# Designed miniproteins, single chains, continued (5): the designs that were tried, part 92

Each design is a single chain, and the fold is of that chain. pLDDT is the mean over its residues in the fold that is shown.

## One batch from the design tools (miniprotein)

Design m19188
Fold by ESMFold2-Fast:
Structure m19188 (fold): chain A 85 residues (1-85)
Amino acid sequence: SVDEAVELLTSRLNVTLTDTQRVLLGRELAKRGLSSTDDVRLALSHLTPDEEATLKTLISTGKYEDAANLLFKRLVKATILEGTR
């Protein structure tokens, strides 16, 4: 679910969000089809350390649309490279 995807993302990045912030992030993820923990795991596994640091900063500063766009871009690239989803 999108709620589980948000929880996985915040746990992996060691970011603490309020319930309202989690809902806002989840909506931006859902708009891009990032509604499963598998998709978020795949995207995260293909981030460079610099991209992961950028993603953490975007989420911590409330830039959820930019954060979701970064993850979506990585998921698309991962899908092309790995031939999965």
Scores: mean pLDDT 80

Design m19189
Fold by ESMFold2-Fast:
Structure m19189 (fold): chain A 94 residues (1-94)
Amino acid sequence: MVKVKLEDKFGKIGEEITIKVEVNDPSPDKVQAVLKNETTGETKVSPLADSGKTIELKVTAVKDGDVYIVSLYRVDPEKGPEFQDYARTTFYAE
């Protein structure tokens, strides 16, 4: 099982924030992260990445209290994307 962990983000509205997803799985399978702003419904999909690497997702901070959900998938070329884990992070305006 691939695990994802996120921390809350602090910054200014209108600034770019980087959400780092650490992927802790020694599997040779590729992984992909899907970021969703829970408030707006906007989604961002990462490129395929090797397990054991950090995936960086950059988004513009829109509103204080916005919740971002990151869903992590293992991508098997024969079976397709398989859901592994999710985590939430909250943006707080400084």
Scores: mean pLDDT 73

Design m19190
Fold by ESMFold2-Fast:
Structure m19190 (fold): chain A 99 residues (1-99)
Amino acid sequence: SEAEERLLELIRRIIELLEKLIEAREKNDVKKVVALTIELIGLMIELREAAEKAGLEELGERAVEAAQEGVRAVLRGDLEGAKAAIERLREILEELEAK
């Protein structure tokens, strides 16, 4: 459905931005870390709204939780924790694609 396609798009974008956030953190690019974090927060809000419209609120909350953990891990310098959060998002993405 169109709502499920929107969820797939949002999860893919969150994964991409988390990977960019890890890169910015490794380079100590504080300005880029702040900008990417703000964009990720906006995408998490859109993800919740899209999940509600698709009737997939539980999957949406799992994806938001993984994204939040990824951002928190990067900001604390736990890059391995951030990579684990990205892997959880990829698993959720595969679950949604299998529907």
Scores: mean pLDDT 88

Design m19191
Fold by ESMFold2-Fast:
Structure m19191 (fold): chain A 78 residues (1-78)
Amino acid sequence: MKVTEEEFERDVLRALALIYSAIARLGAENPKATPEQKELYRQAAEEFDRAVELADAGKPLEEVRQHLEKGIELLRKA
């Protein structure tokens, strides 16, 4: 049961990180965004890409969540 729950959570976190990475990349490419906003979007995309990498590498879910949360924080500041 716990293994199945962890696998499901890993898939969900990975999917969310992919979606947020795409959103962050679109923000970074927006010609109306300020240079400061573009930098925040690029940093957010890097954090989300790292979350996907860690999820695929079977790293602890806590580590995956940390990068996802950091990316979301950066998006909120942009």
Scores: mean pLDDT 83

Design m19192
Fold by ESMFold2-Fast:
Structure m19192 (fold): chain A 87 residues (1-87)
Amino acid sequence: MEEALKQAEKEWEILKTEKKIEVPEELVEKHFEESLARVRALAPELDEETAERIARHLALQKALHEIFVKEGKTPVPGSEADPSVTG
């Protein structure tokens, strides 16, 4: 799970860099508290660090969904363009 989270975070960082997506920390924090509570309820045996990382990843996805919905875009960007396809 932790390795999968690191991979997801890395993929997200690449997408963020390539698409120049700015997610307001306020939106992430809004969803983080709820996500953390859910992670704690579902897996109370997780250490604090792992639970927070899962919650933050979920919060980030929720924040992105909210932004895309507000902008009239799809909630998930899908598979983004490969740089080799753009030129």
Scores: mean pLDDT 67

Design m19193
Fold by ESMFold2-Fast:
Structure m19193 (fold): chain A 94 residues (1-94)
Amino acid sequence: RKELLRRAGEAAREAALETMRATPGVSEVAIRIYLADLERATEQLLAGERPTSVPEAVAAAMEGATEETIEEVARTARDAVLAGLARSPDSRAV
């Protein structure tokens, strides 16, 4: 379980990083903040807590992750990053 949660967290982090770097105008500060939020979410899940630092869809995908759904976790993380960049002032590209 713990190994699977760590793998899910790593897949989400990697997908988020790739998506943000591929998106023009995203600041390195925004990338660092989001990756820190994903790391915190992984720690919260490992502690049996509800993640508060990431979108609910990402948290649910990570919590329910199996070996077969790691790619789905990555896709959910990518989609959440894209939605967040479009809507969040904290992720604002300048």
Scores: mean pLDDT 73

Design m19194
Fold by ESMFold2-Fast:
Structure m19194 (fold): chain A 64 residues (1-64)
Amino acid sequence: SSRAQALLEQADALFAQADALDAQGDRLESLGTPADRQQAIELYTQASLLYMQGSVYRIEAERL
């Protein structure tokens, strides 16, 4: 359905945003300072929330 397609497109966009935040976090971790590691944790937390939201949209799409 068109609604299912819209939900999958939203999920893909959220996953892409989450992947970008994870990549930024990985770069900060590679710098190795305590401050950079703390910032990486914050980015990973944001990415985790986006992955969860994307997963919700995918589950909703599968039920349509």
Scores: mean pLDDT 90

Design m19195
Fold by ESMFold2-Fast:
Structure m19195 (fold): chain A 64 residues (1-64)
Amino acid sequence: SSSDINSYQQQYNNVITQRTQLRDDMSRLEDQGRLTPQQRDQMMQRINDLDNEAARIRSQINQL
């Protein structure tokens, strides 16, 4: 339904916003020389999780 599609689109937009913010935060920490290898690994893992979540949401929309 259009309501379900709208809900998934909102979820997708939220995931993309979080991904963008995390990438910007990581870039800022890198530029400041404050990004530790452990923080980089954790942030990259979170970006990967967000990318997987976005793919799942897109798949759900396609199934509607």
Scores: mean pLDDT 87

Design m19196
Fold by ESMFold2-Fast:
Structure m19196 (fold): chain A 82 residues (1-82)
Amino acid sequence: EIEKEKEEFKKLIEKYKARLDQVLADTSLSPLQKIEELALLQIGATVGLNAAKKYGLDEVAKEFEELLDRIQAASDAIEAAA
């Protein structure tokens, strides 16, 4: 039932996007703690990307790729600012 798989992946993507925004906005986290949180998000998004590709969900896979690019850019920006 491919529509349920798409819904689950979209919920996961939205959850990761919300967490990314939360981590970046959290003034209580040190740069290192932010990098650690982003690394966990990167692992989860990579697993999601691989699963989406396996199911042939090209649109969902692209959303995970875009999310991974955002996570990497955020990590690079934090490291450059630290």
Scores: mean pLDDT 84

Design m19197
Fold by ESMFold2-Fast:
Structure m19197 (fold): chain A 97 residues (1-97)
Amino acid sequence: MAAKLVAEGLRKNADDVFSADVYVALAEIIVAILKLEGERAISHGDKERLRQVAEEMRELAEYLEEAAKHMPSDVAADVRRIAEYARELAEKYEKAA
């Protein structure tokens, strides 16, 4: 998935282009897709893919944290929660690699 490109697009245009609900939903969908790829990589012992997924999760968390600075407080809280979860998954997949 083009998670980096999508996350960068969301970060750059969060306040101007997307409604709060749409932004949060897209962030959750991206994390869910990366989680699915990470779990598959674990089941197949694909250490290289695990490292790639961990890096993508970490980058997504960084983009989400930056975007949250420009959002209303309630949306920012939800986005930061998603970013924290992405960081936890990144650590899990890095340790599994």
Scores: mean pLDDT 77

Design m19198
Fold by ESMFold2-Fast:
Structure m19198 (fold): chain A 70 residues (1-70)
Amino acid sequence: SKEELELKLLLYEIVAGSEELVIERLREKIEENKDNPELVARLQKLLEQNEAAREQVLKEIEELRKKIEE
C-alpha cells in the first residue's frame, strides 16, 4: 500500500540522516588527526565505506519515492 511505502521511506530517511552524522564525525576526526597519517588512512577507508552505504540507502529512497508517485 501507499502507506507502507511512505513508512518505509520515512525509516530509510532516518537511516540516511544517521549515516550522514557518522560521515560528518569521521571527516571531523580526519581533520583533528592530520598529524597522524596512519590513523587518517584508516579513518578515510571507514569514511569511504560509510559514504558507499549512505549512497545505497539514498538509491533505495529514490526508488521508494518513484513507487509512491506512480
Scores: mean pLDDT 86

Design m19199
Fold by ESMFold2-Fast:
Structure m19199 (fold): chain A 100 residues (1-100)
Amino acid sequence: MSPLQREALLKIAEASLEIMRLSVAKLAYSRGADKEELIKILEETLERLEELKEELERLAKKLSEDKSPQGQKILEEVKNEIKAIEEAIKEIKEKIEELK
């Protein structure tokens, strides 16, 4: 596996962890955690997901030049993660507006 392919897989893992952190924060709020603390977590997660999306888009462009079967498989995983991040960003923005 190339260094580029490893970087892409690590960034996918980082994005997945941020999306999981969002789910945990929402669960804590539903169980009586503070609204202001939830908003803070949502805003911090939004910033990190926007940064990770830009990094993954950069990696997708580089991986598009990798014609190996492994490179193309990882490119598809990167594209799927970008879609998951876009959906999470939309949900976070809607939730922040709802909570204000």
Scores: mean pLDDT 85

Design m19200
Fold by ESMFold2-Fast:
Structure m19200 (fold): chain A 64 residues (1-64)
Amino acid sequence: MTATATLNEDGTWTATLEDGRTATLTLSPDEKEAVVVDTETGKVYRGKVIEKKGNTYTVELEPA
């Protein structure tokens, strides 16, 4: 499963899961890995950044 994440002007992240669910995202300091939390279920995913275009990141997710 993938997530798309955008960096907001206030430094927070908005992420959307492939099924349209809203999530939050925290990037690793090297921008290679991410932790994504589904805001409806509280379920945590670990992800690997597979693409970066400006402030938009595509992350491949696996269950934590």
Scores: mean pLDDT 77

Design m19201
Fold by ESMFold2-Fast:
Structure m19201 (fold): chain A 71 residues (1-71)
Amino acid sequence: MQATVFVKADSPEAARKAAEALRKVEGVISVVYDPERNIVAGTFDSLEAARKAAEAARKVPGVKEVRITEL
């Protein structure tokens, strides 16, 4: 089942690094970045890929919130 990872960052730099981390995960379908709100949302082909992506995003300094939603 597909899943979405939502990331909220405290800075544009942290948001950009989080977006890069999400894009490097096998199973990524799309990554959308909102530079005005420092929000990144990634869609993944599986819950396993989304969990791996969430862990990678949480390791980025300045990431405040990471949520996974199963689709």
Scores: mean pLDDT 82

Design m19202
Fold by ESMFold2-Fast:
Structure m19202 (fold): chain A 57 residues (1-57)
Amino acid sequence: VKDPITNKPLKDPTKLKKTGHVFSKESIIKHLKTSDKTDPISLEKITEEDLEPVELK
């Protein structure tokens, strides 16, 4: 499974509570900093408060 932003393996999987999409923590933080603060998949407006660490076990 790859990060949709970087196309690299997921590192520190982070879920957007609003949309349910999972990204690497670093890439989603960069995206929010440099973009219109939207989910790159759904284009829904998100904030850092929507970021939730995911532990896959």
Scores: mean pLDDT 74

Design m19203
Fold by ESMFold2-Fast:
Order: structure tokens, then sequence, then C-alpha cells
Structure m19203 (fold): chain A 83 residues (1-83)
């Protein structure tokens, strides 16, 4: 999991979808927090109808702050499917 998440971050950086600063921020987080941020990014992009490359550093910080809540909401929804 940790290796897969690290590879995902590097791939996003290589494709120019995130900045070096954003990549370093993601790498500073735990694996669970990194997964939460990826899920929060996907939701944010869908709601705002923007591309990942268009996210500002301020918006990226907001996504990180909201990521734990997004992860908990997804975990709750997945539990409903396994009933």
Amino acid sequence: MEEEVEKAIEELLEKGLITEEQAEKLKSLSVEEQIAVFLAIARYLHEKEIELKDITDEQFEEIIEKAPKVLEEIKKKLAEYEA
C-alpha cells in the first residue's frame, strides 16, 4: 500500500498534474491520510468541475483539512454495501 501510494504521487508529479510542493506535502502524510486526500481531491474536482492541474495551493490545503471527513463518509457508505 505505501509503495503503491508513493508511486501514484510520483506519477501525478511526472504528468504535471501536481506541483513538487504538493507532492512533498502528500509524502509528509501517513498512507491512510494520503488515500483520504486522493479521495477528497476526486470529490473536489467533480464538485468544482476543474482539473487537478488547476488546483491552487490554498485549495490543496483545504482538501487536506477535509480529507479525514471524506474518508469517514466513504467508509460508512462501503459498510452499507456489505450488509
Scores: mean pLDDT 74

Design m19204
Fold by ESMFold2-Fast:
Structure m19204 (fold): chain A 68 residues (1-68)
Amino acid sequence: SVVLPDLEAQALALLQSGDEAGARQLIEQAAQDAAQGLAEALGGDDAFTQKLLNLFVDVELGVLRKLK
């Protein structure tokens, strides 16, 4: 199931409490779980998948920080 809004709310709450490491870890774990499924489906380019994963985490955290 797609639960991205709940994940973003949890990450934002951690950022607001000053736990940036916890927020990053939460997003990274969710993104890693998604990347595993994507890597299995695509079967080919783990390096490309990891680059997209890293970009996603950085963009999400950057957006959440700027919104507050």
Scores: mean pLDDT 69

Design m19205
Fold by ESMFold2-Fast:
Structure m19205 (fold): chain A 76 residues (1-76)
Amino acid sequence: SSAIEETVALFGEAMRKLAAGDYEGAIEALRKLAEVSPDPEISEAARKAAEALEKGDRKEMQEYLSELGNTISELL
């Protein structure tokens, strides 16, 4: 349960920071999510979303954030 709670909290933090224009904070939250998540699909999607955001690739970022959100939704 704590791992699911931390996963949801970090994803929420990344999305809040992204909405606020804090791209560095969003990248940090996504990279932390990739490190702490026990789910390899969540870890990989978070890592790729962070990389896309660092590159400024909005389409790739949206794709991986969507995959990440869908996978996390299945935990709820």
Scores: mean pLDDT 83

Design m19206
Fold by ESMFold2-Fast:
Structure m19206 (fold): chain A 89 residues (1-89)
Amino acid sequence: MKELEEEFEKMLESGIEKLLNSTELIPQLEELLKNTEDPEERELLELQINLLKAAKEGDKEKIEEEIEKLREHLRRLVEKALAEAEKLE
C-alpha cells in the first residue's frame, strides 16, 4: 500500500513542522515526562523534547538527527499498532 506510506509521510512532515514551531512547549513536555511512567510514552516525549531543544539551538545537523529518530520511533509504533489490530479482527 504505497498510498498508506505516502499519507504516513505527509502526517509525519506536518507533525514535525508543527512541533518545530512549538519550542515554547518544552517546559510542558518536560513536566509530562516527569509524570509519565509508560516506557514507550516516555521515549516519545524524550524524542520530542530533544528535537525542540535542537530547533531552539538552531543546530541543523542535530535537528536532522532528532527528526530521523522521531520518524523511526513513530513508524515502529504504527507498525506495532497495525499488527495488534490485525490480531483482533
Scores: mean pLDDT 76

Design m19207
Fold by ESMFold2-Fast:
Structure m19207 (fold): chain A 104 residues (1-104)
Amino acid sequence: DKKAEEIYEKLKKIYETEGLEKAFEEAEKLLEKAREYIIEGKYEEAKAIAIGVGKFAQDLLNEDPDNEKAREILIKAQILYKAAEEKITDEKEIEKRIKEALEG
């Protein structure tokens, strides 16, 4: 997916040039945009963001498995991908799934 790869490369460049904290900030903004796209029925756009952000978070976890923020972002990306795949437009259901996955 060209759009997912573009998102991944953008986050990687931010990490390399502006640091990890700024890359996490942009990843969270992209995941919020993915959530908005799901609510609007724009599932393919949401999936592209979830894939690109998820790949970035997974790469960070491969280097540092104890990176809790990278794990949180990966979990959120995976849930948003699944919500887009299942066409779940209920905002409260998406929030519930994220909360339950982050709590255990």
Scores: mean pLDDT 87

Design m19208
Fold by ESMFold2-Fast:
Structure m19208 (fold): chain A 91 residues (1-91)
Amino acid sequence: SQALEEAFSEVEAFFQEALQTDKNTPVVKDHLLTVRFVAARLSYIGFKETPEKERTLKEAAEVLKTLGDFYSALKEYEKALKAYQRALELE
């Protein structure tokens, strides 16, 4: 769906921007942030490789929740809320 394609595009844009603007990303000094970032990356890869519609919806929601948790840990609450809201829309 259009909403899934937009969510996918936003997740991809986030990881591309993070890799370009901070060359220490995805390596963060906080262990919890590192774990959440790695989890988000793995979920994103799984989402990209999963073509089944129902499974794709649940996977996209989980990726967006993990992305929201990552932004929340970075104190970027507006981005975190946006990610959580999109996850709820897909569930």
Scores: mean pLDDT 62

Design m19209
Fold by ESMFold2-Fast:
Structure m19209 (fold): chain A 84 residues (1-84)
Amino acid sequence: MATVTVEVEGAGRKGGEYALQGAIAHAESSGKVIDAELRVEGDRATVTIKVEGGKESALNAARGAQMGARIAGGTVVRVEIKEE
C-alpha cells in the first residue's frame, strides 16, 4: 500500500475537490483506491489518498491531483508519497 498527500493552494475547496477527483481517476487506472480524504483550511486544501497499486498507482494519483488542481486554478505546493 501507499499513501499520497497533496497540498493545493489558491483555489480553496474547488482546488481540493478537483485534485481529489483527478487523483482517484488516475490511481484507479493502475491500482485500487482504498481510502480518500479532503481537508480544506481557508485557501489551502489537503488531499490524502491510500492505494493498493503500490508506487505506480501512487505516482498516478499525484499526477491526477496536479492536473485537477491546475484545471481549478490552484497550485500544488506539496506532494508526499509514503509506501507501507
Scores: mean pLDDT 83

Design m19210
Fold by ESMFold2-Fast:
Structure m19210 (fold): chain A 74 residues (1-74)
Amino acid sequence: MEKGRAAMEAVQGGLDAAEDMGVKVSDVVVEVGADTVKVTLTTDIGKVEVVLPIEKATKENAYKETKKKLEELK
């Protein structure tokens, strides 16, 4: 259950960050490990990868990490 929640919130946070920055997302890949969740977003400005510990994989943390990585691609 925790892994499903972590994956869903991490994806939603990433998508929210892309939307707020006006970035188009064409693909989303989610990989859930033992202790982490990795979300890879393919966007019109490049590909970003966000890795979060499962316990800290919240929408807010995913949003902040995704926004930071998208700003680095501009």
Scores: mean pLDDT 82

Design m19211
Fold by ESMFold2-Fast:
Structure m19211 (fold): chain A 65 residues (1-65)
Amino acid sequence: DKKSKDGAKTAQQVRDQGSPEASGMAAKGGALDSGADPKGAEEAGKVALKGGNLKEIEKALKKSS
């Protein structure tokens, strides 16, 4: 759960700085750095890229936990 929240926060911060694509990459990278499964990290990145909110990104990250 902590890893999911951390990754989602990073993605949201990057989105606030300007890019949905960068937000997707940040969600994936943050999840991987926090030790999430590659599959879960990829799904979190897709959710962030699609414009998913913080809660949706957290859910995607949690699935890999």
Scores: mean pLDDT 68

Design m19212
Fold by ESMFold2-Fast:
Structure m19212 (fold): chain A 93 residues (1-93)
Amino acid sequence: MEKEAEELLEEAIKLFEEGDYEGAIEKAEKAAKLAPKGSEIRVTALRVRAGAYYKMGDLEGAIRDYEEALKEDPNDELARANLEKVKKELKEK
């Protein structure tokens, strides 16, 4: 349901901003599951979860979620830019 997914996404973003990356991942996952595939809410939830994985040092998890966001919205410039950044960091380590 769109409204419930949107509310969960707002919670995920708030938790991310507060530095609760584990909480952000949990809420973003729920938002993504409730949102229709290809929707702005689902793409944004995947990007938030990817960002939280990145902050926790899970570079592979971040890459998977940014790639999924780009599969659903190939024109998402934020997902593309962040994916390239994380891929470079992973190769440099």
Scores: mean pLDDT 85

Design m19213
Fold by ESMFold2-Fast:
Structure m19213 (fold): chain A 70 residues (1-70)
Amino acid sequence: PPLSLKEGAEVLQRELGVPQEVVNSQKDDVEAMVYLLNYGLERDAALRGEPVPGRFVYDPEEGELVFEPF
């Protein structure tokens, strides 16, 4: 399901281990948020020895982050 920017910030902090202060500094920067989410997915996949499952993209019409599986 699509994520709001607020939900994306929560995923960065809780699931991907990005510090709260870093998330707070980037929460209004959509490009930075998308970059950090995708970087986190790549790092997690590499640590597991698995392929990257997909990527996040921003939908400006809905104001939401969308996960696109590969």
Scores: mean pLDDT 74

Design m19214
Fold by ESMFold2-Fast:
Structure m19214 (fold): chain A 87 residues (1-87)
Amino acid sequence: GPQVLTFTVTRPDGSVVTFEVDVAGMTLAELAGAIYENTGVPIELIWEAARELGLTDWSAPLSVEQARALVERISKLGEERYRELLS
């Protein structure tokens, strides 16, 4: 059945965006695309987050836990980039 998750992402400019996505059967590539379309965060930030989490198979289906971890890591990287901009 559907696995609709609500995600909140902090962008590198310090703004916050919230969106919903059905992660059921989504691959890493499909979720990365959905995040990019909904948030406008640089695609390179998404790639960095995936790499840091050891997510290397872009065609593999993600678990709900992996999807949550990816979005959380992207948001953390966005916050870090924003803090660097302020220093």
Scores: mean pLDDT 85

Design m19215
Fold by ESMFold2-Fast:
Structure m19215 (fold): chain A 76 residues (1-76)
Amino acid sequence: SSRKEGEEQRKFLEELLRELAENGGTEEAIEKVKEKLKENEELYEIFEIIYKEAKELGVSDEQFREALLEGAKSTL
């Protein structure tokens, strides 16, 4: 469940996805995002849901980043 810090978590996710996009979606950048999300169990849960849904929709890597941002904003 999102708390008052939900805005901070949303910003955190947006910042990670922004860096991922700026780095051209490198595998290292993706791994870094996953590592940080694992440190935050709440964020990891949200990420897993969004990630799986994007994959099922056949979303490209570029669209996946957009989906994560959109999902994070709607969740937080």
Scores: mean pLDDT 62

Design m19216
Fold by ESMFold2-Fast:
Structure m19216 (fold): chain A 80 residues (1-80)
Amino acid sequence: MTASFAEAAADPALFEGEVLLALGDMYRSIARLMASRGAPKEEVEELLRKSIELYRQAAALGAPGAEERAREAEEELRRL
């Protein structure tokens, strides 16, 4: 069965928080890449907002560094 062993070996909330943090990092990286290639500001903003939401969810689950990453992504959004 999928995920049963991983959930038994680790705290499910911490595992979910790490996954959300990784997804937030992915969206933030895509936003940066698109911005560097001259994508419209509105598209970059959408990706950064998605990243911020994922970081906030990860922080709520106790993922370390998620709050700081959310703040950094918010600063990037302000600098667009």
Scores: mean pLDDT 77

Design m19217
Fold by ESMFold2-Fast:
Structure m19217 (fold): chain A 88 residues (1-88)
Amino acid sequence: MVQERLEELGDKIAAGEELDMEELRKLLEEAKEEALKKLKEEGASEEELKLVDEIIEVQIEGLLAKLRGDEEKYKEYIEKYRELIAKY
């Protein structure tokens, strides 16, 4: 589950473990693939799956930017996220 993977990630951050940003991206991308697969199995349209993929990808990039301390990039991804959800 996406939530379970995010909780595991949170635990690693709380433990003060240095995060490999590439490993973090990989875990988040795998969680995205699992979420999209579940939505497809539940009858989501191709258009809906594409939009959800874009929304989750923007959230992943935003989280990674925030963790890097790149506030300007994080702000750009928040604006892109708002644009994408407005298309729903």
Scores: mean pLDDT 75

Design m19218
Fold by ESMFold2-Fast:
Structure m19218 (fold): chain A 89 residues (1-89)
Amino acid sequence: SLEDRLREAIRRVGQLLARGRQIADETNNPAIRALVDEFEARALALLRRYQELLANNAPQSELEQVFAELDALVAAFEEELAKLLAELA
């Protein structure tokens, strides 16, 4: 269901933010901090967009597009974080 997908998306974003913040704090790396801050801002904007679309009874296709954008954002964040972590190893 859309509600289950939203709950999973919020959980996934929260876990990635917690991990990213911990790494930024432990490494004191400004690139990782900037990456985490950008991910948080973009993820929150997409979640706000989802809430607004839902409140306005938007078509399911528009809600699906927000999930697709969020999935792409998560993938991009994980890829960039992995690259930065490899540079620190």
Scores: mean pLDDT 87

Design m19219
Fold by ESMFold2-Fast:
Structure m19219 (fold): chain A 93 residues (1-93)
Amino acid sequence: MDELFREVFNRLSAAASPSIDKAAQMLRNGGSRDDAAAIARDGIAEALRALGAEDLVPEAVATFDEYSKVVPLGVAVTLAISDAARRIAERLA
């Protein structure tokens, strides 16, 4: 379980990284949090599609949106990707 979770988490994080970097840069340049959140949501969705887990996109986006209300956007992405990686690892085990 733990090795499979780590592999899936690393692959999702790598796939989402360009969009997360773009969202972070937008915030640093004075862009809106809502616009940055939209880029982060798209990054999560693209990462899941790249790993064949498109069915998990609605749940991962909902998880991100819930956490984004109480934690910084980067933390919300990590939590959403972690939850998705756990579900994918359980599916593959």
Scores: mean pLDDT 84

Design m19220
Fold by ESMFold2-Fast:
Structure m19220 (fold): chain A 97 residues (1-97)
Amino acid sequence: SELQAQLERALAAARTPLERLLVELRLARVLGEPEAALEARAREAVAAALAAMPPEERAELARLEEEVARLPVNPAVPEALRRLHLLALLERRRLAE
């Protein structure tokens, strides 16, 4: 499918572990992986990223989560996946420095 081809290109272009994982989770969903398994992988990645996170990035994550909480959210999107996107953004900013 076009979506699968787009995700495969995005996977090849991913520069950080969390950015790569986000694309892998989207591809796995397209290929029929159960949502519970995708959520479990996202939760594990979030826990690992938080354990390794410096205090200044943890403060920035809290600020971003507060801003996102003020926006309309799709309740069908698991909280762990939303957190993983914010963590990938912070990881990407670290790489760009």
Scores: mean pLDDT 79

Design m19221
Fold by ESMFold2-Fast:
Structure m19221 (fold): chain A 99 residues (1-99)
Amino acid sequence: MRSEDQRIGAAAIALPLAEILGLDLEEVRRALEDDGLLEAARRMEADPELRELARRAAREILELYKKGVENSEDEEVVKEAQEKILRIEEEVGRAVRAA
């Protein structure tokens, strides 16, 4: 289901999202390394513009996850939230690949 850009975007967003959620950053970094996506996260961390883009994306994705959880019985709302998340991931992934 995820395109290459969506996978790269998700990887770049993973560390900012984990930081907001208070998750273990070393465990997230290991998961990215196991998936071969650690380089995407490193490229994001090295570029201040990509870092800010990924941080904004992480906040927006968190709000979409909350909306999906609050409306879990509404399949259309959950589907729209998932589609918006994939679109955000694709945008970030495209920016990381262009850098």
Scores: mean pLDDT 81

